Designed miniproteins, single chains, continued (3). Designs and how they scored, part 54

Each design is a single chain, and the fold is of that chain. pLDDT is the mean over its residues in the fold that is shown.

## One batch from the design tools (miniprotein)

Design m9978
Fold by ESMFold2-Fast:
Structure m9978 (fold): chain A 60 residues (1-60)
Amino acid sequence: APEAEIVLSREGGAVLQRVLSRDINASREEIRRAALEAGFDEEEAERVAEAAQRISQLNQ
C-alpha cells in the first residue's frame, strides 16, 4: 500500500474518527490505546494519537 509519511492509513483515520465522535475531548493516551486495541503497531497508534491531540487541542 502506498503510505505517505505524513498521512494516516485508512484504518488509522477510522479509529481517530470513532474515538473523537464518541468523545471530542479524548486524551492523547486514550486515543493511542484505542488504536493499539484495534491492532495497530505503536508507530501507527502514535500517529493516530498525534492527529487526534491536534484536533482536541483546538477544542480544548
Scores: mean pLDDT 66

Design m9979
Fold by ESMFold2-Fast:
Structure m9979 (fold): chain A 66 residues (1-66)
Amino acid sequence: SVEEALELKKEGEKLFKEKKYEEAIEKYEEALKLLEEELGKYHPLVIETEINLGIVLIEKAVSKLP
């Protein structure tokens, strides 16, 4: 459900704040899949979740720079 996807997104946010990037990415990817299946690709909540996932991916990449 959308509510379950929102809970996964919330877990991802918590993990991201803890700098557990790999775990946060997993939670956001699960949330995105559920939201896309229920709401469709162009729904604002799907787009927002894609942006959040993108931010986590960038932060993970930057964390590996010298």
Scores: mean pLDDT 83

Design m9980
Fold by ESMFold2-Fast:
Structure m9980 (fold): chain A 74 residues (1-74)
Amino acid sequence: SPELRAAMVAASTEVERLVRQLVEDGVEIPEEKRAELIAHMRAALEAWDAGDYETALAHFQRAVDLLREVLEEA
Protein backbone atom coordinates (compact mmCIF):
# COMPACT_ATOMS: atom_id res chain seq x y z
CA SER A 1 0.00 0.00 0.00
CA PRO A 2 1.51 3.37 -1.07
CA GLU A 3 -0.54 5.03 1.69
CA LEU A 4 0.85 2.69 4.36
CA ARG A 5 4.43 3.19 3.11
CA ALA A 6 3.94 6.99 3.18
CA ALA A 7 2.63 6.80 6.77
CA MET A 8 5.60 4.64 7.80
CA VAL A 9 8.08 7.12 6.24
CA ALA A 10 6.28 10.02 7.99
CA ALA A 11 6.43 8.22 11.36
CA SER A 12 10.15 7.38 10.98
CA THR A 13 10.86 11.02 9.99
CA GLU A 14 8.97 12.21 13.10
CA VAL A 15 11.17 9.92 15.26
CA GLU A 16 14.28 11.62 13.77
CA ARG A 17 12.78 15.08 14.38
CA LEU A 18 11.93 14.30 18.03
CA VAL A 19 15.39 12.80 18.71
CA ARG A 20 17.02 15.95 17.26
CA GLN A 21 14.77 18.10 19.49
CA LEU A 22 15.74 16.11 22.61
CA VAL A 23 19.47 16.49 21.78
CA GLU A 24 19.11 20.25 21.06
CA ASP A 25 17.17 20.80 24.33
CA GLY A 26 19.67 18.69 26.34
CA VAL A 27 16.97 16.24 27.46
CA GLU A 28 18.20 12.77 28.48
CA ILE A 29 15.94 9.78 27.81
CA PRO A 30 15.28 7.81 31.05
CA GLU A 31 16.84 4.31 31.02
CA GLU A 32 13.49 2.43 31.00
CA LYS A 33 12.03 4.53 28.15
CA ARG A 34 15.34 4.32 26.26
CA ALA A 35 15.20 0.49 26.41
CA GLU A 36 11.59 0.54 25.13
CA LEU A 37 12.53 3.00 22.36
CA ILE A 38 15.43 0.79 21.19
CA ALA A 39 13.20 -2.32 21.23
CA HIS A 40 10.48 -0.61 19.14
CA MET A 41 13.02 0.84 16.67
CA ARG A 42 14.62 -2.59 16.24
CA ALA A 43 11.20 -4.25 15.71
CA ALA A 44 10.21 -1.51 13.22
CA LEU A 45 13.39 -2.02 11.16
CA GLU A 46 13.01 -5.84 11.21
CA ALA A 47 9.37 -5.53 10.05
CA TRP A 48 10.40 -3.01 7.35
CA ASP A 49 13.08 -5.42 6.03
CA ALA A 50 10.44 -8.21 5.96
CA GLY A 51 8.04 -5.95 3.98
CA ASP A 52 5.57 -5.85 6.91
CA TYR A 53 4.85 -2.12 6.73
CA GLU A 54 1.80 -2.34 9.03
CA THR A 55 3.90 -3.77 11.88
CA ALA A 56 6.75 -1.34 11.09
CA LEU A 57 4.32 1.61 11.26
CA ALA A 58 2.91 0.45 14.63
CA HIS A 59 6.41 0.25 16.16
CA PHE A 60 7.47 3.64 14.73
CA GLN A 61 4.24 5.17 16.11
CA ARG A 62 5.04 3.71 19.56
CA ALA A 63 8.56 5.21 19.31
CA VAL A 64 7.01 8.63 18.52
CA ASP A 65 4.69 8.30 21.54
CA LEU A 66 7.60 7.41 23.85
CA LEU A 67 9.68 10.37 22.62
CA ARG A 68 6.72 12.73 23.10
CA GLU A 69 6.27 11.42 26.67
CA VAL A 70 9.97 12.15 27.39
CA LEU A 71 9.63 15.72 26.05
CA GLU A 72 6.43 16.32 28.09
CA GLU A 73 8.07 14.97 31.30
CA ALA A 74 11.19 17.13 30.85
Scores: mean pLDDT 84

Design m9981
Fold by ESMFold2-Fast:
Structure m9981 (fold): chain A 68 residues (1-68)
Amino acid sequence: SALYERMEALYAALPPAAQEELERWAAEREPEVKERMAAAKSDEEKLEIMREVLEELLAELERLHAAQ
């Protein structure tokens, strides 16, 4: 997927310190995402949550990349 390829490219371009910052950011958000997924009542709702999570991850990747 184009989104996944873009995310991989952005992550690979980050210095180790920024990759570590992203991993901490993701870890802090993971419990909230898991709770939302557990509360989801349909596959469509779960897909919307995943889309939203991926959009947030892409935005953070772009922010970290711009901060270099």
Scores: mean pLDDT 82

Design m9982
Fold by ESMFold2-Fast:
Structure m9982 (fold): chain A 55 residues (1-55)
Amino acid sequence: AIFDEVSEEQRAAAEAAGRAAEEALLAEKAGGSPAELVGARLYGMATELDALLAA
């Protein structure tokens, strides 16, 4: 499986990257609408997945 070679550190780093991306986008939007909150969350999830696939 794709995740068989992903370490706990790589998973934690990917989760942190996703969270940071979401927070950065929300800060830029300065109290965004519900749609922007959903968009930021999806962007965070995409960043996390991309980091995991790059590991």
Scores: mean pLDDT 71

Design m9983
Fold by ESMFold2-Fast:
Structure m9983 (fold): chain A 100 residues (1-100)
Amino acid sequence: NAKQKAIDYLAKGLEALREGNYDEAIKNFEKAIQYAKEANDPVLLADAYLLLGQAYFNKGEYDKAIEYFRKALEIARESGLHPVLIRQAENLLKEAEEKK
């Protein structure tokens, strides 16, 4: 089940992110994106892009963070996801742009 795999990889990525293992977090979030796309689940896909951007931001790779925050925001807007998620993505994008 692609949806369950996306959830599993998101959980692994979040654990790695919490521990400061940013490269491991990135690998797991990239897998989560793959399976979220296969599942056609825009919520999981937006979450995966947002967290991937956060991992790159924490690593100091601001151009990559901006790229993935923009992808999360695009999906959230196009899929009519919750306004809180849209605002979170907008705020993270602004913060990353200010770091350049």
Scores: mean pLDDT 88

Design m9985
Fold by ESMFold2-Fast:
Structure m9985 (fold): chain A 116 residues (1-116)
Amino acid sequence: MVSLTESGGGVFPEGSSVTLSSKISGAKISESLVSWWRERPDGLLEFVASISADGKKHYADEVAGRFEISRDESKNTVYLTMRDLRREDTGVYYDVVFHTNPPTFAFGQGTPVTVV
């Protein structure tokens, strides 16, 4: 079974930087598509960033240039570094892992981020 342990949330000032982390067990991140999604206070779930097994990164337009996804294979952990935080970045952030063989989806519990 794949499980994700997310951390790094909290309440942050506008213009600050934060790094969210997700430690993955039961799947190798080097063999998985890992993505971050956020649920805004209005209930809208939106894509934020992804890193594929081959290391290719993709970002939503709203966060491009401010957010960076990275991974540490030795720790089986993925990171979302969020720079120049804006009030509209407030939401619950979910790490999502898709492992191909066998096809498996796993979701983190959600990490709240509030920008004030």
Scores: mean pLDDT 86

Design m9986
Fold by ESMFold2-Fast:
Structure m9986 (fold): chain A 116 residues (1-116)
Amino acid sequence: EITLTESGGGTFPEGGSVRLSSQISGDYKLIVQVSWWAQRPGEPLRHVASIDLFTGETSYGPEVAGRFTISYDAERKTLYLDMRNLRREDTAVYYAQAVTFLGEVYWGEGTELTVV
């Protein structure tokens, strides 16, 4: 019932900046938390950042704290990840995730970021 559509990936230089986006559609009013997760080649999925939509509180994985900013635009129903001072280790597929009040989990199909 909930669909997440990511965009903003591509190839970017070290030290650059990028904004990843995820457009949310469907039963968005059921969502209590939205997050970004990343999978580097050969590694498991890792948590990048989350927003609690009830409180507005954010949380970040230790590797990205201070470089990335998660935000949610409720009017546009769009989740953002602003990435600053890109490093080669930021190369990954980035997935948006939504969690509903009932504990249902929805994933987007991902957007690929390559840092060169």
Scores: mean pLDDT 89

Design m9987
Fold by ESMFold2-Fast:
Structure m9987 (fold): chain A 69 residues (1-69)
Amino acid sequence: GANELAKVVGEELKSNNLKVSEEGAEAAIEYAKTKLSGNGAKGAIAGAEVGKETGDGKKAGEAMIKGGE
């Protein structure tokens, strides 16, 4: 489900230390707010917001996992 997807994506971002673009993160926040629900949406929003502010995929992934709890 969406909660599990947020955890999987968060772990992938954390493991691969990918760069996050501000435009991509902003689009992801809007998508999560409009298309996702529950803890999965919270995780996706938290990860995307941290990714937007830091550009750091590892930090974004950690925030996504924590937000999805």
Scores: mean pLDDT 69

Design m9988
Fold by ESMFold2-Fast:
Structure m9988 (fold): chain A 58 residues (1-58)
Amino acid sequence: SLDDEAQEYSIKAINALENGDIEKAIEYGEKAIEVALKAGNEIGAKSGKEFIEELKKK
Protein backbone atom coordinates (compact mmCIF):
# COMPACT_ATOMS: atom_id res chain seq x y z
CA SER A 1 0.00 0.00 0.00
CA LEU A 2 1.03 3.66 -0.27
CA ASP A 3 1.19 3.90 3.53
CA ASP A 4 3.58 0.92 3.62
CA GLU A 5 5.66 2.50 0.83
CA ALA A 6 5.90 5.80 2.74
CA GLN A 7 6.96 3.87 5.87
CA GLU A 8 9.67 2.02 3.90
CA TYR A 9 11.10 5.33 2.61
CA SER A 10 10.98 6.76 6.16
CA ILE A 11 12.96 3.75 7.45
CA LYS A 12 15.51 4.20 4.63
CA ALA A 13 15.82 7.91 5.52
CA ILE A 14 16.50 7.07 9.19
CA ASN A 15 19.06 4.40 8.21
CA ALA A 16 20.84 6.86 5.90
CA LEU A 17 20.95 9.44 8.72
CA GLU A 18 22.37 6.83 11.15
CA ASN A 19 25.12 6.15 8.58
CA GLY A 20 25.89 9.90 8.35
CA ASP A 21 24.53 10.21 4.80
CA ILE A 22 22.49 13.39 5.17
CA GLU A 23 21.97 13.76 1.40
CA LYS A 24 20.39 10.29 1.10
CA ALA A 25 18.37 10.87 4.28
CA ILE A 26 16.86 13.99 2.66
CA GLU A 27 16.26 12.14 -0.64
CA TYR A 28 14.41 9.24 1.04
CA GLY A 29 12.56 11.68 3.31
CA GLU A 30 11.34 13.62 0.26
CA LYS A 31 10.17 10.33 -1.32
CA ALA A 32 8.30 9.46 1.90
CA ILE A 33 6.57 12.88 1.82
CA GLU A 34 5.62 12.41 -1.85
CA VAL A 35 4.05 8.99 -1.19
CA ALA A 36 2.33 10.21 2.00
CA LEU A 37 0.72 13.10 0.08
CA LYS A 38 -0.37 10.67 -2.66
CA ALA A 39 -1.96 8.50 0.07
CA GLY A 40 -3.78 11.53 1.55
CA ASN A 41 -1.69 11.32 4.73
CA GLU A 42 -1.30 15.04 5.50
CA ILE A 43 0.00 14.40 9.06
CA GLY A 44 2.71 12.04 7.78
CA ALA A 45 3.71 14.53 5.08
CA LYS A 46 3.96 17.35 7.66
CA SER A 47 6.17 15.22 9.93
CA GLY A 48 8.41 14.37 6.97
CA LYS A 49 8.77 18.04 6.02
CA GLU A 50 9.76 18.92 9.61
CA PHE A 51 12.35 16.10 9.54
CA ILE A 52 13.93 17.45 6.32
CA GLU A 53 13.93 21.08 7.54
CA GLU A 54 15.71 19.98 10.74
CA LEU A 55 18.38 18.17 8.69
CA LYS A 56 18.89 21.23 6.46
CA LYS A 57 19.65 23.40 9.53
CA LYS A 58 22.70 21.25 10.34
Scores: mean pLDDT 82

Design m9989
Fold by ESMFold2-Fast:
Structure m9989 (fold): chain A 73 residues (1-73)
Amino acid sequence: MNEAISLAAQELARERGLSPDAANVLANGVMRGASPEEVREAMLKRGVEISTAEAEELLRQLRERVAQLQQQQ
């Protein structure tokens, strides 16, 4: 199931024009139950500046995509 999270994160990051490093931050954030603020800080360390609200929305969208993939498996 961690593979589904990683694949969904890579797709979401690509759609948003974010780097593969950003995809890894999002995947790890969902797997660890990280807060939007923690994800924002991790993104900043990778050179990606986003708001806490945008981090929250990215985590929400990723969780929704993972849930859809789990329903198909």
Scores: mean pLDDT 80

Design m9990
Fold by ESMFold2-Fast:
Structure m9990 (fold): chain A 67 residues (1-67)
Amino acid sequence: MKFAVVYTPAAREEALETAARLKELYPDAEISLISAPDGQTAIELAKRLEEEEGIRAVVAATVEELL
């Protein structure tokens, strides 16, 4: 199973914690950390990864970047 954590620079620590938790729950999973400049770009990248590549994606961004 493949996971991607798409994160903004402000949420980098949250992204690392999320990746660590996913690896603990799914030790055989491939986890990619992908940087995005803002929350909108992170959401679009996550959507594209799930729709086009079949990778399960989660977004780590501040609330302000998601508004």
Scores: mean pLDDT 78

Design m9991
Fold by ESMFold2-Fast:
Structure m9991 (fold): chain A 88 residues (1-88)
Amino acid sequence: SRKDLILRAIGLILRAIGLIIEAEEVLKTTKDEELKKKIKEEIKRIEEAIKRLLEALEKGDIEGAEKAIEEIEEAIKRLEELIKEAKK
């Protein structure tokens, strides 16, 4: 249902915000410039995908919202792996 989609979107956005906060802390201590670049790129992808998700939800574009959710989930997965690498 549309309500279930909205609740899923809210949960995902909150998860993404928490991960971005963690990533910003990691960026303060990481000396690997290539790793910093990759982390910043995934943060930007998450932010842009959240913007697309919110726009799709406002328009009632269910297909666009589902695609944006998938983009956010993929970027979160990549960012989690980069943060794990930075903490080694």
Scores: mean pLDDT 88

Design m9992
Fold by ESMFold2-Fast:
Structure m9992 (fold): chain A 81 residues (1-81)
Amino acid sequence: MEEAEKLVQEAREALEKGDYKKAIDNAIKAMELDPSNPEAIEIVREALKKLGASDEDIKKIIYAMMNGNVEEAKKIAEKVL
């Protein structure tokens, strides 16, 4: 879990700096390693919301990530951003 923890930390720092795309990228990578990580899920939700993604698209991305369907999550994120 050390790699996921590092990615979550980097995602949090990016979110705090207003680098929402970097926050999403690092949080998605963290969720690839730990799909149920609540901190990574929260970062993805906040960053996508700041970038103007709809609540429904955010839910779809998070649902796909929690189910380990990383490829689907990335496709949805790419289409809405």
Scores: mean pLDDT 78

Design m9993
Fold by ESMFold2-Fast:
Structure m9993 (fold): chain A 61 residues (1-61)
Amino acid sequence: SLLDELKEEVRRILSDESLSEGEKEERVAALWAERRPQLTPEEQAEFLRFYEEERNKAEAA
């Protein structure tokens, strides 16, 4: 699904050690702006929960 593809792209960005936190946020924001109009409101809510969880995991490590 488009949501699953977006989640995998975000995971790749967040796991890229060559990027700063600001660069990661910028790339994720760009992907979100591009893909958001193609997602349902439920998928949008799921993505936002996913992103918050992934960020919290990275910050806790």
Scores: mean pLDDT 79

Design m9994
Fold by ESMFold2-Fast:
Structure m9994 (fold): chain A 89 residues (1-89)
Amino acid sequence: EKEKLANLYKQKGDFYLAQGKYDEAIKWYEKAIELVPDDIDAYGNLARAYEKAGKVDEALKWYQKALEIAKKNGDTETAKILEERIKKL
């Protein structure tokens, strides 16, 4: 099922992110988003990978996308965390 495959792709992204392989991490998070386009965690992790790669404008874009989804879902705790991340970017 697509959710299980998307979770596997996020795990691959996390694996590369932990190793400092930010471009590889980005690819796997993008694949996860293609399968599940409303996954807040995948957008947040994609943004973090861009941030660590020094691509601040791209990081801002994806944190803002995660924030939009969090607000739409009424996830006030995640929205607050994302707003603080964006503010420090």
Scores: mean pLDDT 87

Design m9995
Fold by ESMFold2-Fast:
Structure m9995 (fold): chain A 66 residues (1-66)
Amino acid sequence: VSSTELSIARTRGEGWALENGLSPETGARMGLVYYLRQKGYSYREIGEILGISPGTVRRLLRLYEE
């Protein structure tokens, strides 16, 4: 995983969050979670990478999907 890809994922999430009245911090985490999920990481692994619980990872994915 490249730092450039992570930066792009973060920025995409931030943009979506701002358009939907959410904080850029929430959007950044959501974008990163979605990106890592697309790369095949488990909820636990994503939680370890981002310093959040697997339950929070699942919640962020649900916000992005629906």
Scores: mean pLDDT 76

Design m9996
Fold by ESMFold2-Fast:
Structure m9996 (fold): chain A 92 residues (1-92)
Amino acid sequence: SLEKAKEFLKYLLKVKKENPDIKVTVDGTTVTIEVKPTEEGIKILDEIVKKAESLPEFDVKREGTFLTITIKLSQEEIEANPELLALLKSLQ
């Protein structure tokens, strides 16, 4: 649901604000998260993965220090929701 997607993006924004070493890139419906290859970085990534995988709104792919999350919403549905679009822009 749009509500669950928004809740997760708000969670990611909080994580990014609390962890300035995390890189977040947004491309359309795809959010890419890169952490440092440290014990702390990997712990943070593991927590994000666990949260994202609990939500059917996301496809989650992890590769080492990279996490790719694809939102199962069309670009049109995202653009039709100003709050969701603003959250995605805030993550960049």
Scores: mean pLDDT 82

Design m9997
Fold by ESMFold2-Fast:
Formats: sequence, structure tokens, C-alpha cells
Structure m9997 (fold): chain A 67 residues (1-67)
Amino acid sequence: SRAEAVERIKRELVRAGVPEEEARRLAEQAVDLAERGDSTGAGTLLAVHAGPEVAEAVAPLLDELSA
């Protein structure tokens, strides 16, 4: 579900040091981009804010949402 995807991405962002409110906002934006078919844009957004490791960790989830 969307809520589960947002929570998963938010948790990875928080582990990377992103503050919780910002992480939730970024996770929602990434899911919105992926659901519109822009998994690349979603990954880039996350990499810019939290680094490439977070983007890589959630890439399969973003690809599933964009399919």
C-alpha cells in the first residue's frame, strides 16, 4: 500500500540522518513520483537528500510502484 511504502522509505531516510518530518515529506514525494511512473526522479530526489545508499536500498520498491 502507499502508506506502507511511505513508512519504509521514511525509516531508511531517518536511519541516514534525515529529520523525521522532512523524511516523511520526502518519502511522500518519492512515492508520488514513482506512482506517476518516475522511479528515476524518485531515486534522484532521495539520493540528493540522503545519499545514494538510501536510493539504492529502496529502488526495487520505487520500481514496483512505477510499474
Scores: mean pLDDT 85

Design m9998
Fold by ESMFold2-Fast:
Structure m9998 (fold): chain A 80 residues (1-80)
Amino acid sequence: GKKVLEEIKKLKEEALEQFKTSTIEEIRELEAEFLKKVSELVEEAEKKGQLSEEDAKEIQKLVEEFLEDVNKKIFELKFS
């Protein structure tokens, strides 16, 4: 549902802000924490029958965009 999407978007924005001052190791920790929290939110929504196909696709897109942002930042830090 909408609440799951809003929470995931918030988690993504908070992680991206932390990336600005983070080391590669800290970014990997933030990645792991984000993925764990998203997994927990999705599992709870699925158990309650509150996850639509549209919501699932949007969540997948948000996760893919976040992983791209992680890879970009790590690349910048490695080669800067």
Scores: mean pLDDT 84

Design m9999
Fold by ESMFold2-Fast:
Structure m9999 (fold): chain A 118 residues (1-118)
Amino acid sequence: MPELTQSGGGTVPAGGSLTLSGKSSVPVSKAMVVSWVGQPAGGGQRLLGLLGQSGKTILHPRVAGRFTLSQDAAKNTFYLNMSDLQPEDTATYYVSGVFVEGDRLVGATGQGTQVTVV
């Protein structure tokens, strides 16, 4: 069963940058789609973007130009690169993926990574 293990959170000043990672227990080539979402305290989930099987990305307009999604096949890792962080970006960030496992599609979600912008 695929697992996603997250790292790279912390406290950053406004205007700063931070990269979050999600390490996959299976090859990233088995991911059909990967999503990154932010969950602010007391708020609803905010979709940031989608990463397709070939590494093609679609970003939500609210973060386009500030955030990018990428992957490293050699390291089996997905990345959310964040720049020009604002206090409203303070949230727990989750990576989720849908993976091919035999004849099935299996979902996996990381444990979450807290980002605080001050």
Scores: mean pLDDT 88

Design m10000
Fold by ESMFold2-Fast:
Structure m10000 (fold): chain A 88 residues (1-88)
Amino acid sequence: SLEKASRLAQEALEIGDEAEALAKTSPNPDLLRKAASYLRYGAFQLILGNYKEAAEAFRKASEYLRQAGFTDLAEKAENIAKEAEKLA
C-alpha cells in the first residue's frame, strides 16, 4: 500500500538523518554519508513504487552502516529492506 510505502520512506529518512549526524563525530564519515545517500534514494524509490530497487538501496545502506560500526542502525536499515521486499 502507498501508506505502508510512505511509512517505510519516513523510517529510511530518519535513519539517514541519524547517519548524517553521526558522520560529524565518526572516524568513518564517508561510510555514514554513503549510507544516508542510499537511505534517501531508497525512500524516493518507495514513493515511486519501485520496491525492489528500494530494498536493494536499503541493503547497501545496511552494509555501509555495519562497516562504519553502527550495527543497530544497520539492522534497522535491513529490516526496512525486508519490509520493502514484501511490498514487491
Scores: mean pLDDT 89

Design m10001
Fold by ESMFold2-Fast:
Structure m10001 (fold): chain A 79 residues (1-79)
Amino acid sequence: SHMEKTREIAREIAERLNQVARDWAQYEVDKRLKYLKEKLKMPDEKIEELRTRVNALIDAGKDLEAFRLIDEEEKKLKE
């Protein structure tokens, strides 16, 4: 059935897109945490606390909240 084959293709595409989105979010988080550590001199203990919270948000699909949390910490260090 054309509809069954279309549903299978749609699921495969959605699965791959979700994987790419998660990999991209993790890459961006690692990059931004590295910036906070190396350029803004955030202590290692604070980086690891932030990493744990951010990763929990990404695992829950709350990528926007994860990035906002990093933005708030960056703003505090620049103020």
Scores: mean pLDDT 83

Design m10002
Fold by ESMFold2-Fast:
Structure m10002 (fold): chain A 74 residues (1-74)
Amino acid sequence: SDISKEEKEKIDELLKEAAEKHTTPEVQKILEKIEELKEKLKELLKKGAPKEELQKISQEIEELEEEAAKLVKE
């Protein structure tokens, strides 16, 4: 799905709130995976990895963020 930059910011805000508050174990597991992927993305950026590899990880993060946001809203 094509998400706008504003929509992504709203998802990030919801996930930050979920991480600070006690949530379901399912949501926490997804948030943990997002954090791992963000760390990996940061490491690849420092190494000067190709844009294609960076984009792939960014897409995986976005998909997980959307999934977690849907679970938090319900």
Scores: mean pLDDT 76

Design m10003
Fold by ESMFold2-Fast:
Structure m10003 (fold): chain A 82 residues (1-82)
Amino acid sequence: MVKVELTQLDETTWKLKVESTGKYKIKIDATLEKLDETTTRLTGTVTLETTGGKQDLDVDYNATPEEIAKYIEKVVKHLDEL
């Protein structure tokens, strides 16, 4: 199962939490910062609890915070089903 929580903190900042209970037990703890109408910065960490893997994130996307959250949910659900 995959749980996604996107919480708006202010006009330009959102908190993204994603948790998966599947094979890899994926956890994402990230901040989405809206830089302009078309650009959002994602900063945070991805942890794969099953393997002990951890990856830091610092990426600018040409997407809205909601679009980034939906994309991440889709990827994590796909991995959770493997």
Scores: mean pLDDT 80

Design m10004
Fold by ESMFold2-Fast:
Structure m10004 (fold): chain A 60 residues (1-60)
Amino acid sequence: GLVYAVVKKDYEAKTPEELSVKKGDVVAVLDALPDGKLLVKSLKTGEEGLVPQEALGEIL
């Protein structure tokens, strides 16, 4: 099944490939990149993008 994670800290996108997320948001984890970024989909907005692993906390 899909893997979900809870955002543990706010993150503001720095590039068009990145996604801005807020603490407490739930995201679906789609892929893991070798540079420590995760490709995620926001359940709130439906948008997809890269978020640094350190911004994500609890795996559901």
Scores: mean pLDDT 81

Design m10005
Fold by ESMFold2-Fast:
Structure m10005 (fold): chain A 87 residues (1-87)
Amino acid sequence: MEELRERLEELLEEAEREEDPERGKKLAEEAFELLKEIAKQLPVERYTGLILRGIGYLIDAELTGDYVKAAVEVARLALEALEELEE
């Protein structure tokens, strides 16, 4: 669990400093995979809601080209989910 937190914090920091949309897309995809790994440990209702929100950020990025914003938002969502698991 601590390794997931460290990876998410590192990814969020990388995403906030990223200016390349292509790298931003890879960071957003990685953040979404981490979100899925965390969310699957929560009750199904929370899992479903978190995944739908994550998908929403990725769809918005496909429409706007702003994958850096998607990476930041999905990483933050994953960190919130991780904090919920630690309660």
Scores: mean pLDDT 82

Design m10006
Fold by ESMFold2-Fast:
Structure m10006 (fold): chain A 116 residues (1-116)
Amino acid sequence: KEAAEKAADIVYELVLSLTPEQQRALHEAAEKTTGLSGEQRGIATAISEVARAKAFDGEEAARKAYENLKRLIEASSPEAVKEAFTAIAKNTREIDPSAAPLVQKAADAVIEALDA
């Protein structure tokens, strides 16, 4: 639970640190990520929603999406969460190269938190 909370917090802080253009890029990258199964797709959809909500609906909507992401991470295998984030970080590079290093840093931090 502590690792899941830390992972969700890393995503939320990432989204808050991004520009609106980069938030839209993260949303697109997460939605366009293919080859994900079950839990991985659920996590990718939840990450997409946090980014979308912050970019289009504002902080309150982003907070609700973050709480949903936190619940999904708590219910998912650490491996599924790590794989979903790695795929999203890779796809972000193709959509917005400026956001890619920030998303990759967050993915690495999530992996570290889940391995602890």
Scores: mean pLDDT 84

Design m10007
Fold by ESMFold2-Fast:
Structure m10007 (fold): chain A 82 residues (1-82)
Amino acid sequence: AAPAPLTPEEVEAAQRILELAKNKDFEGLKKLAEEYRGKHPAVAQIAQYAIDNKDYDTAIEMAEALLRLARGEPAGSPLPPP
């Protein structure tokens, strides 16, 4: 599916994923995935990915990417040449 613009609730959830993943909080991520599964499946899938793969670093990167997209920032630009 094409990426849709994030709601304020999704932005808040992405910030929570970032904090929970930094703390390696498995239970917090599981609760967030369950809470948002019906409302915001994209956010729920990021939390679920961290749980299934025990890959908190990727969850952090995904949460940061969502926050950048919510602010209209590009996902990543190459550094300009010297």
Scores: mean pLDDT 73

Design m10008
Fold by ESMFold2-Fast:
Structure m10008 (fold): chain A 60 residues (1-60)
Amino acid sequence: SLAEEALRLLEEALELTRAGRLEEAQKLGDKAMSLISREQSEEAIELGKELGREARRRGV
C-alpha cells in the first residue's frame, strides 16, 4: 500500500539522517510525504514528525 511504502521511505530517511547522510534522507523524506498526502496513516505521520525532529537536531 502507499502507507507501507511511505513508512519504509520514512524509516530509511530517518536512519540516513541519523547517519548524517542528509541529502539522501531529504529526497526519501520528500517522496514519503508525497505518498502520505494520498493516504492518511498515523504511523507514517508520527515517523515523519520524528524525521523532522532529527533534521532540526542536525541543524537542517
Scores: mean pLDDT 75

Design m10009
Fold by ESMFold2-Fast:
Structure m10009 (fold): chain A 64 residues (1-64)
Amino acid sequence: SKLLCTAVRDYTATSPDELSIKKGDRLVVDTSKVTPEYVEATSVETGETGLVPTSALGPCRPIA
C-alpha cells in the first residue's frame, strides 16, 4: 500500500540516495520501505524518488 504524506519541514539531501523536499510538499510513501529513521518517498511535484527522514513527514492518508 502507498500513503500520501505532507512534508512538515524543509530537508536538503546530504547523499545521492536522499531526496530534497520543501515544507508543504506532497510525497507518495511506499510502506514496504519504511524504517524508523527513513522512508522511500516520491515527490508529487517533481516525480523524483529518494530517502527522506521519517520525522520530516506529517499527516498521511491512503491512496488507491
Scores: mean pLDDT 78

Design m10010
Fold by ESMFold2-Fast:
Structure m10010 (fold): chain A 80 residues (1-80)
Amino acid sequence: VEEKVKELVEKAGKLLKELAAEKGLTKEVFKEAVEKAAEEVGDEKIKEAALLATEGQIAYSEGKEEEAERLGEEALKLLE
């Protein structure tokens, strides 16, 4: 799982730079970059966990701490 998570982070970072340059840096672009990176990794659990973690980070940035914690816990549970 660790190797796939590292691959996802690297791919998501690259895609985020490309998409943000094209469309601007928004939460939708952030989600799109993570979704595409997860598809390239080809692991359904990693994809689902990455999307939940991304949604949690967005919620945290919006001050929704309880929702961010819930989404983060759901993401971690999928990786167990």
Scores: mean pLDDT 75

Design m10011
Fold by ESMFold2-Fast:
Structure m10011 (fold): chain A 60 residues (1-60)
Amino acid sequence: SEVEKVVELAKEAIERAKKMEDAEKVSKELQDAAVRTAALGAADVEKARELTEKALKKVE
């Protein structure tokens, strides 16, 4: 499902953020985003997926 897909992307972003120097702050923000994204309704899931993808690019 789209929710599971977004959660997977968020998990990857969190793992990548852990390798950064400011990993603890970034990881917490991404964790909160992942939890909130998983709670989103189907209509807003695509929006959350886009935001998660942008977060991944910032971490990389």
Scores: mean pLDDT 64

Design m10012
Fold by ESMFold2-Fast:
Structure m10012 (fold): chain A 62 residues (1-62)
Amino acid sequence: SLEEAEKKVEEGEKAFKEGNYQEAVKYYMEAATLYSEELGETHPKVKEVGKKLAEALKKAQA
């Protein structure tokens, strides 16, 4: 659901703020999947979460 996807984004943002980048990647991946299923792959919300995921992934690989 969209509510579940939004909650996953919030959990990812919290993990990112705490420096838990691998956990943030996990939550952002889950959110992107949920938004893609509900709204379609090209929806702005999917693209926004994709940007957050890319940032978290770069930090996790550092």
Scores: mean pLDDT 84

Design m10013
Fold by ESMFold2-Fast:
Structure m10013 (fold): chain A 75 residues (1-75)
Amino acid sequence: TAEGGELLAKGNELFAQGKYEEAVEAYRKAIEAFPPNTAERAQALRNLGKALAKLGKFEEAVELYQQAAAEEAAA
């Protein structure tokens, strides 16, 4: 959706600025806005994982990368 795309873009901008906690929040909203099993939702899940890894939350990041791979396989 357009809303999901806007939230994903906002998350990417915040991530580029080093605002990882705010990027996590924007990416979580983007994930909720995209339909399940879409490439866009998988991208938002991967970007959320990258932001969580920057915050030292490595186990949660790995789980999100696995979810993203499963979403892309189903898309």
Scores: mean pLDDT 85

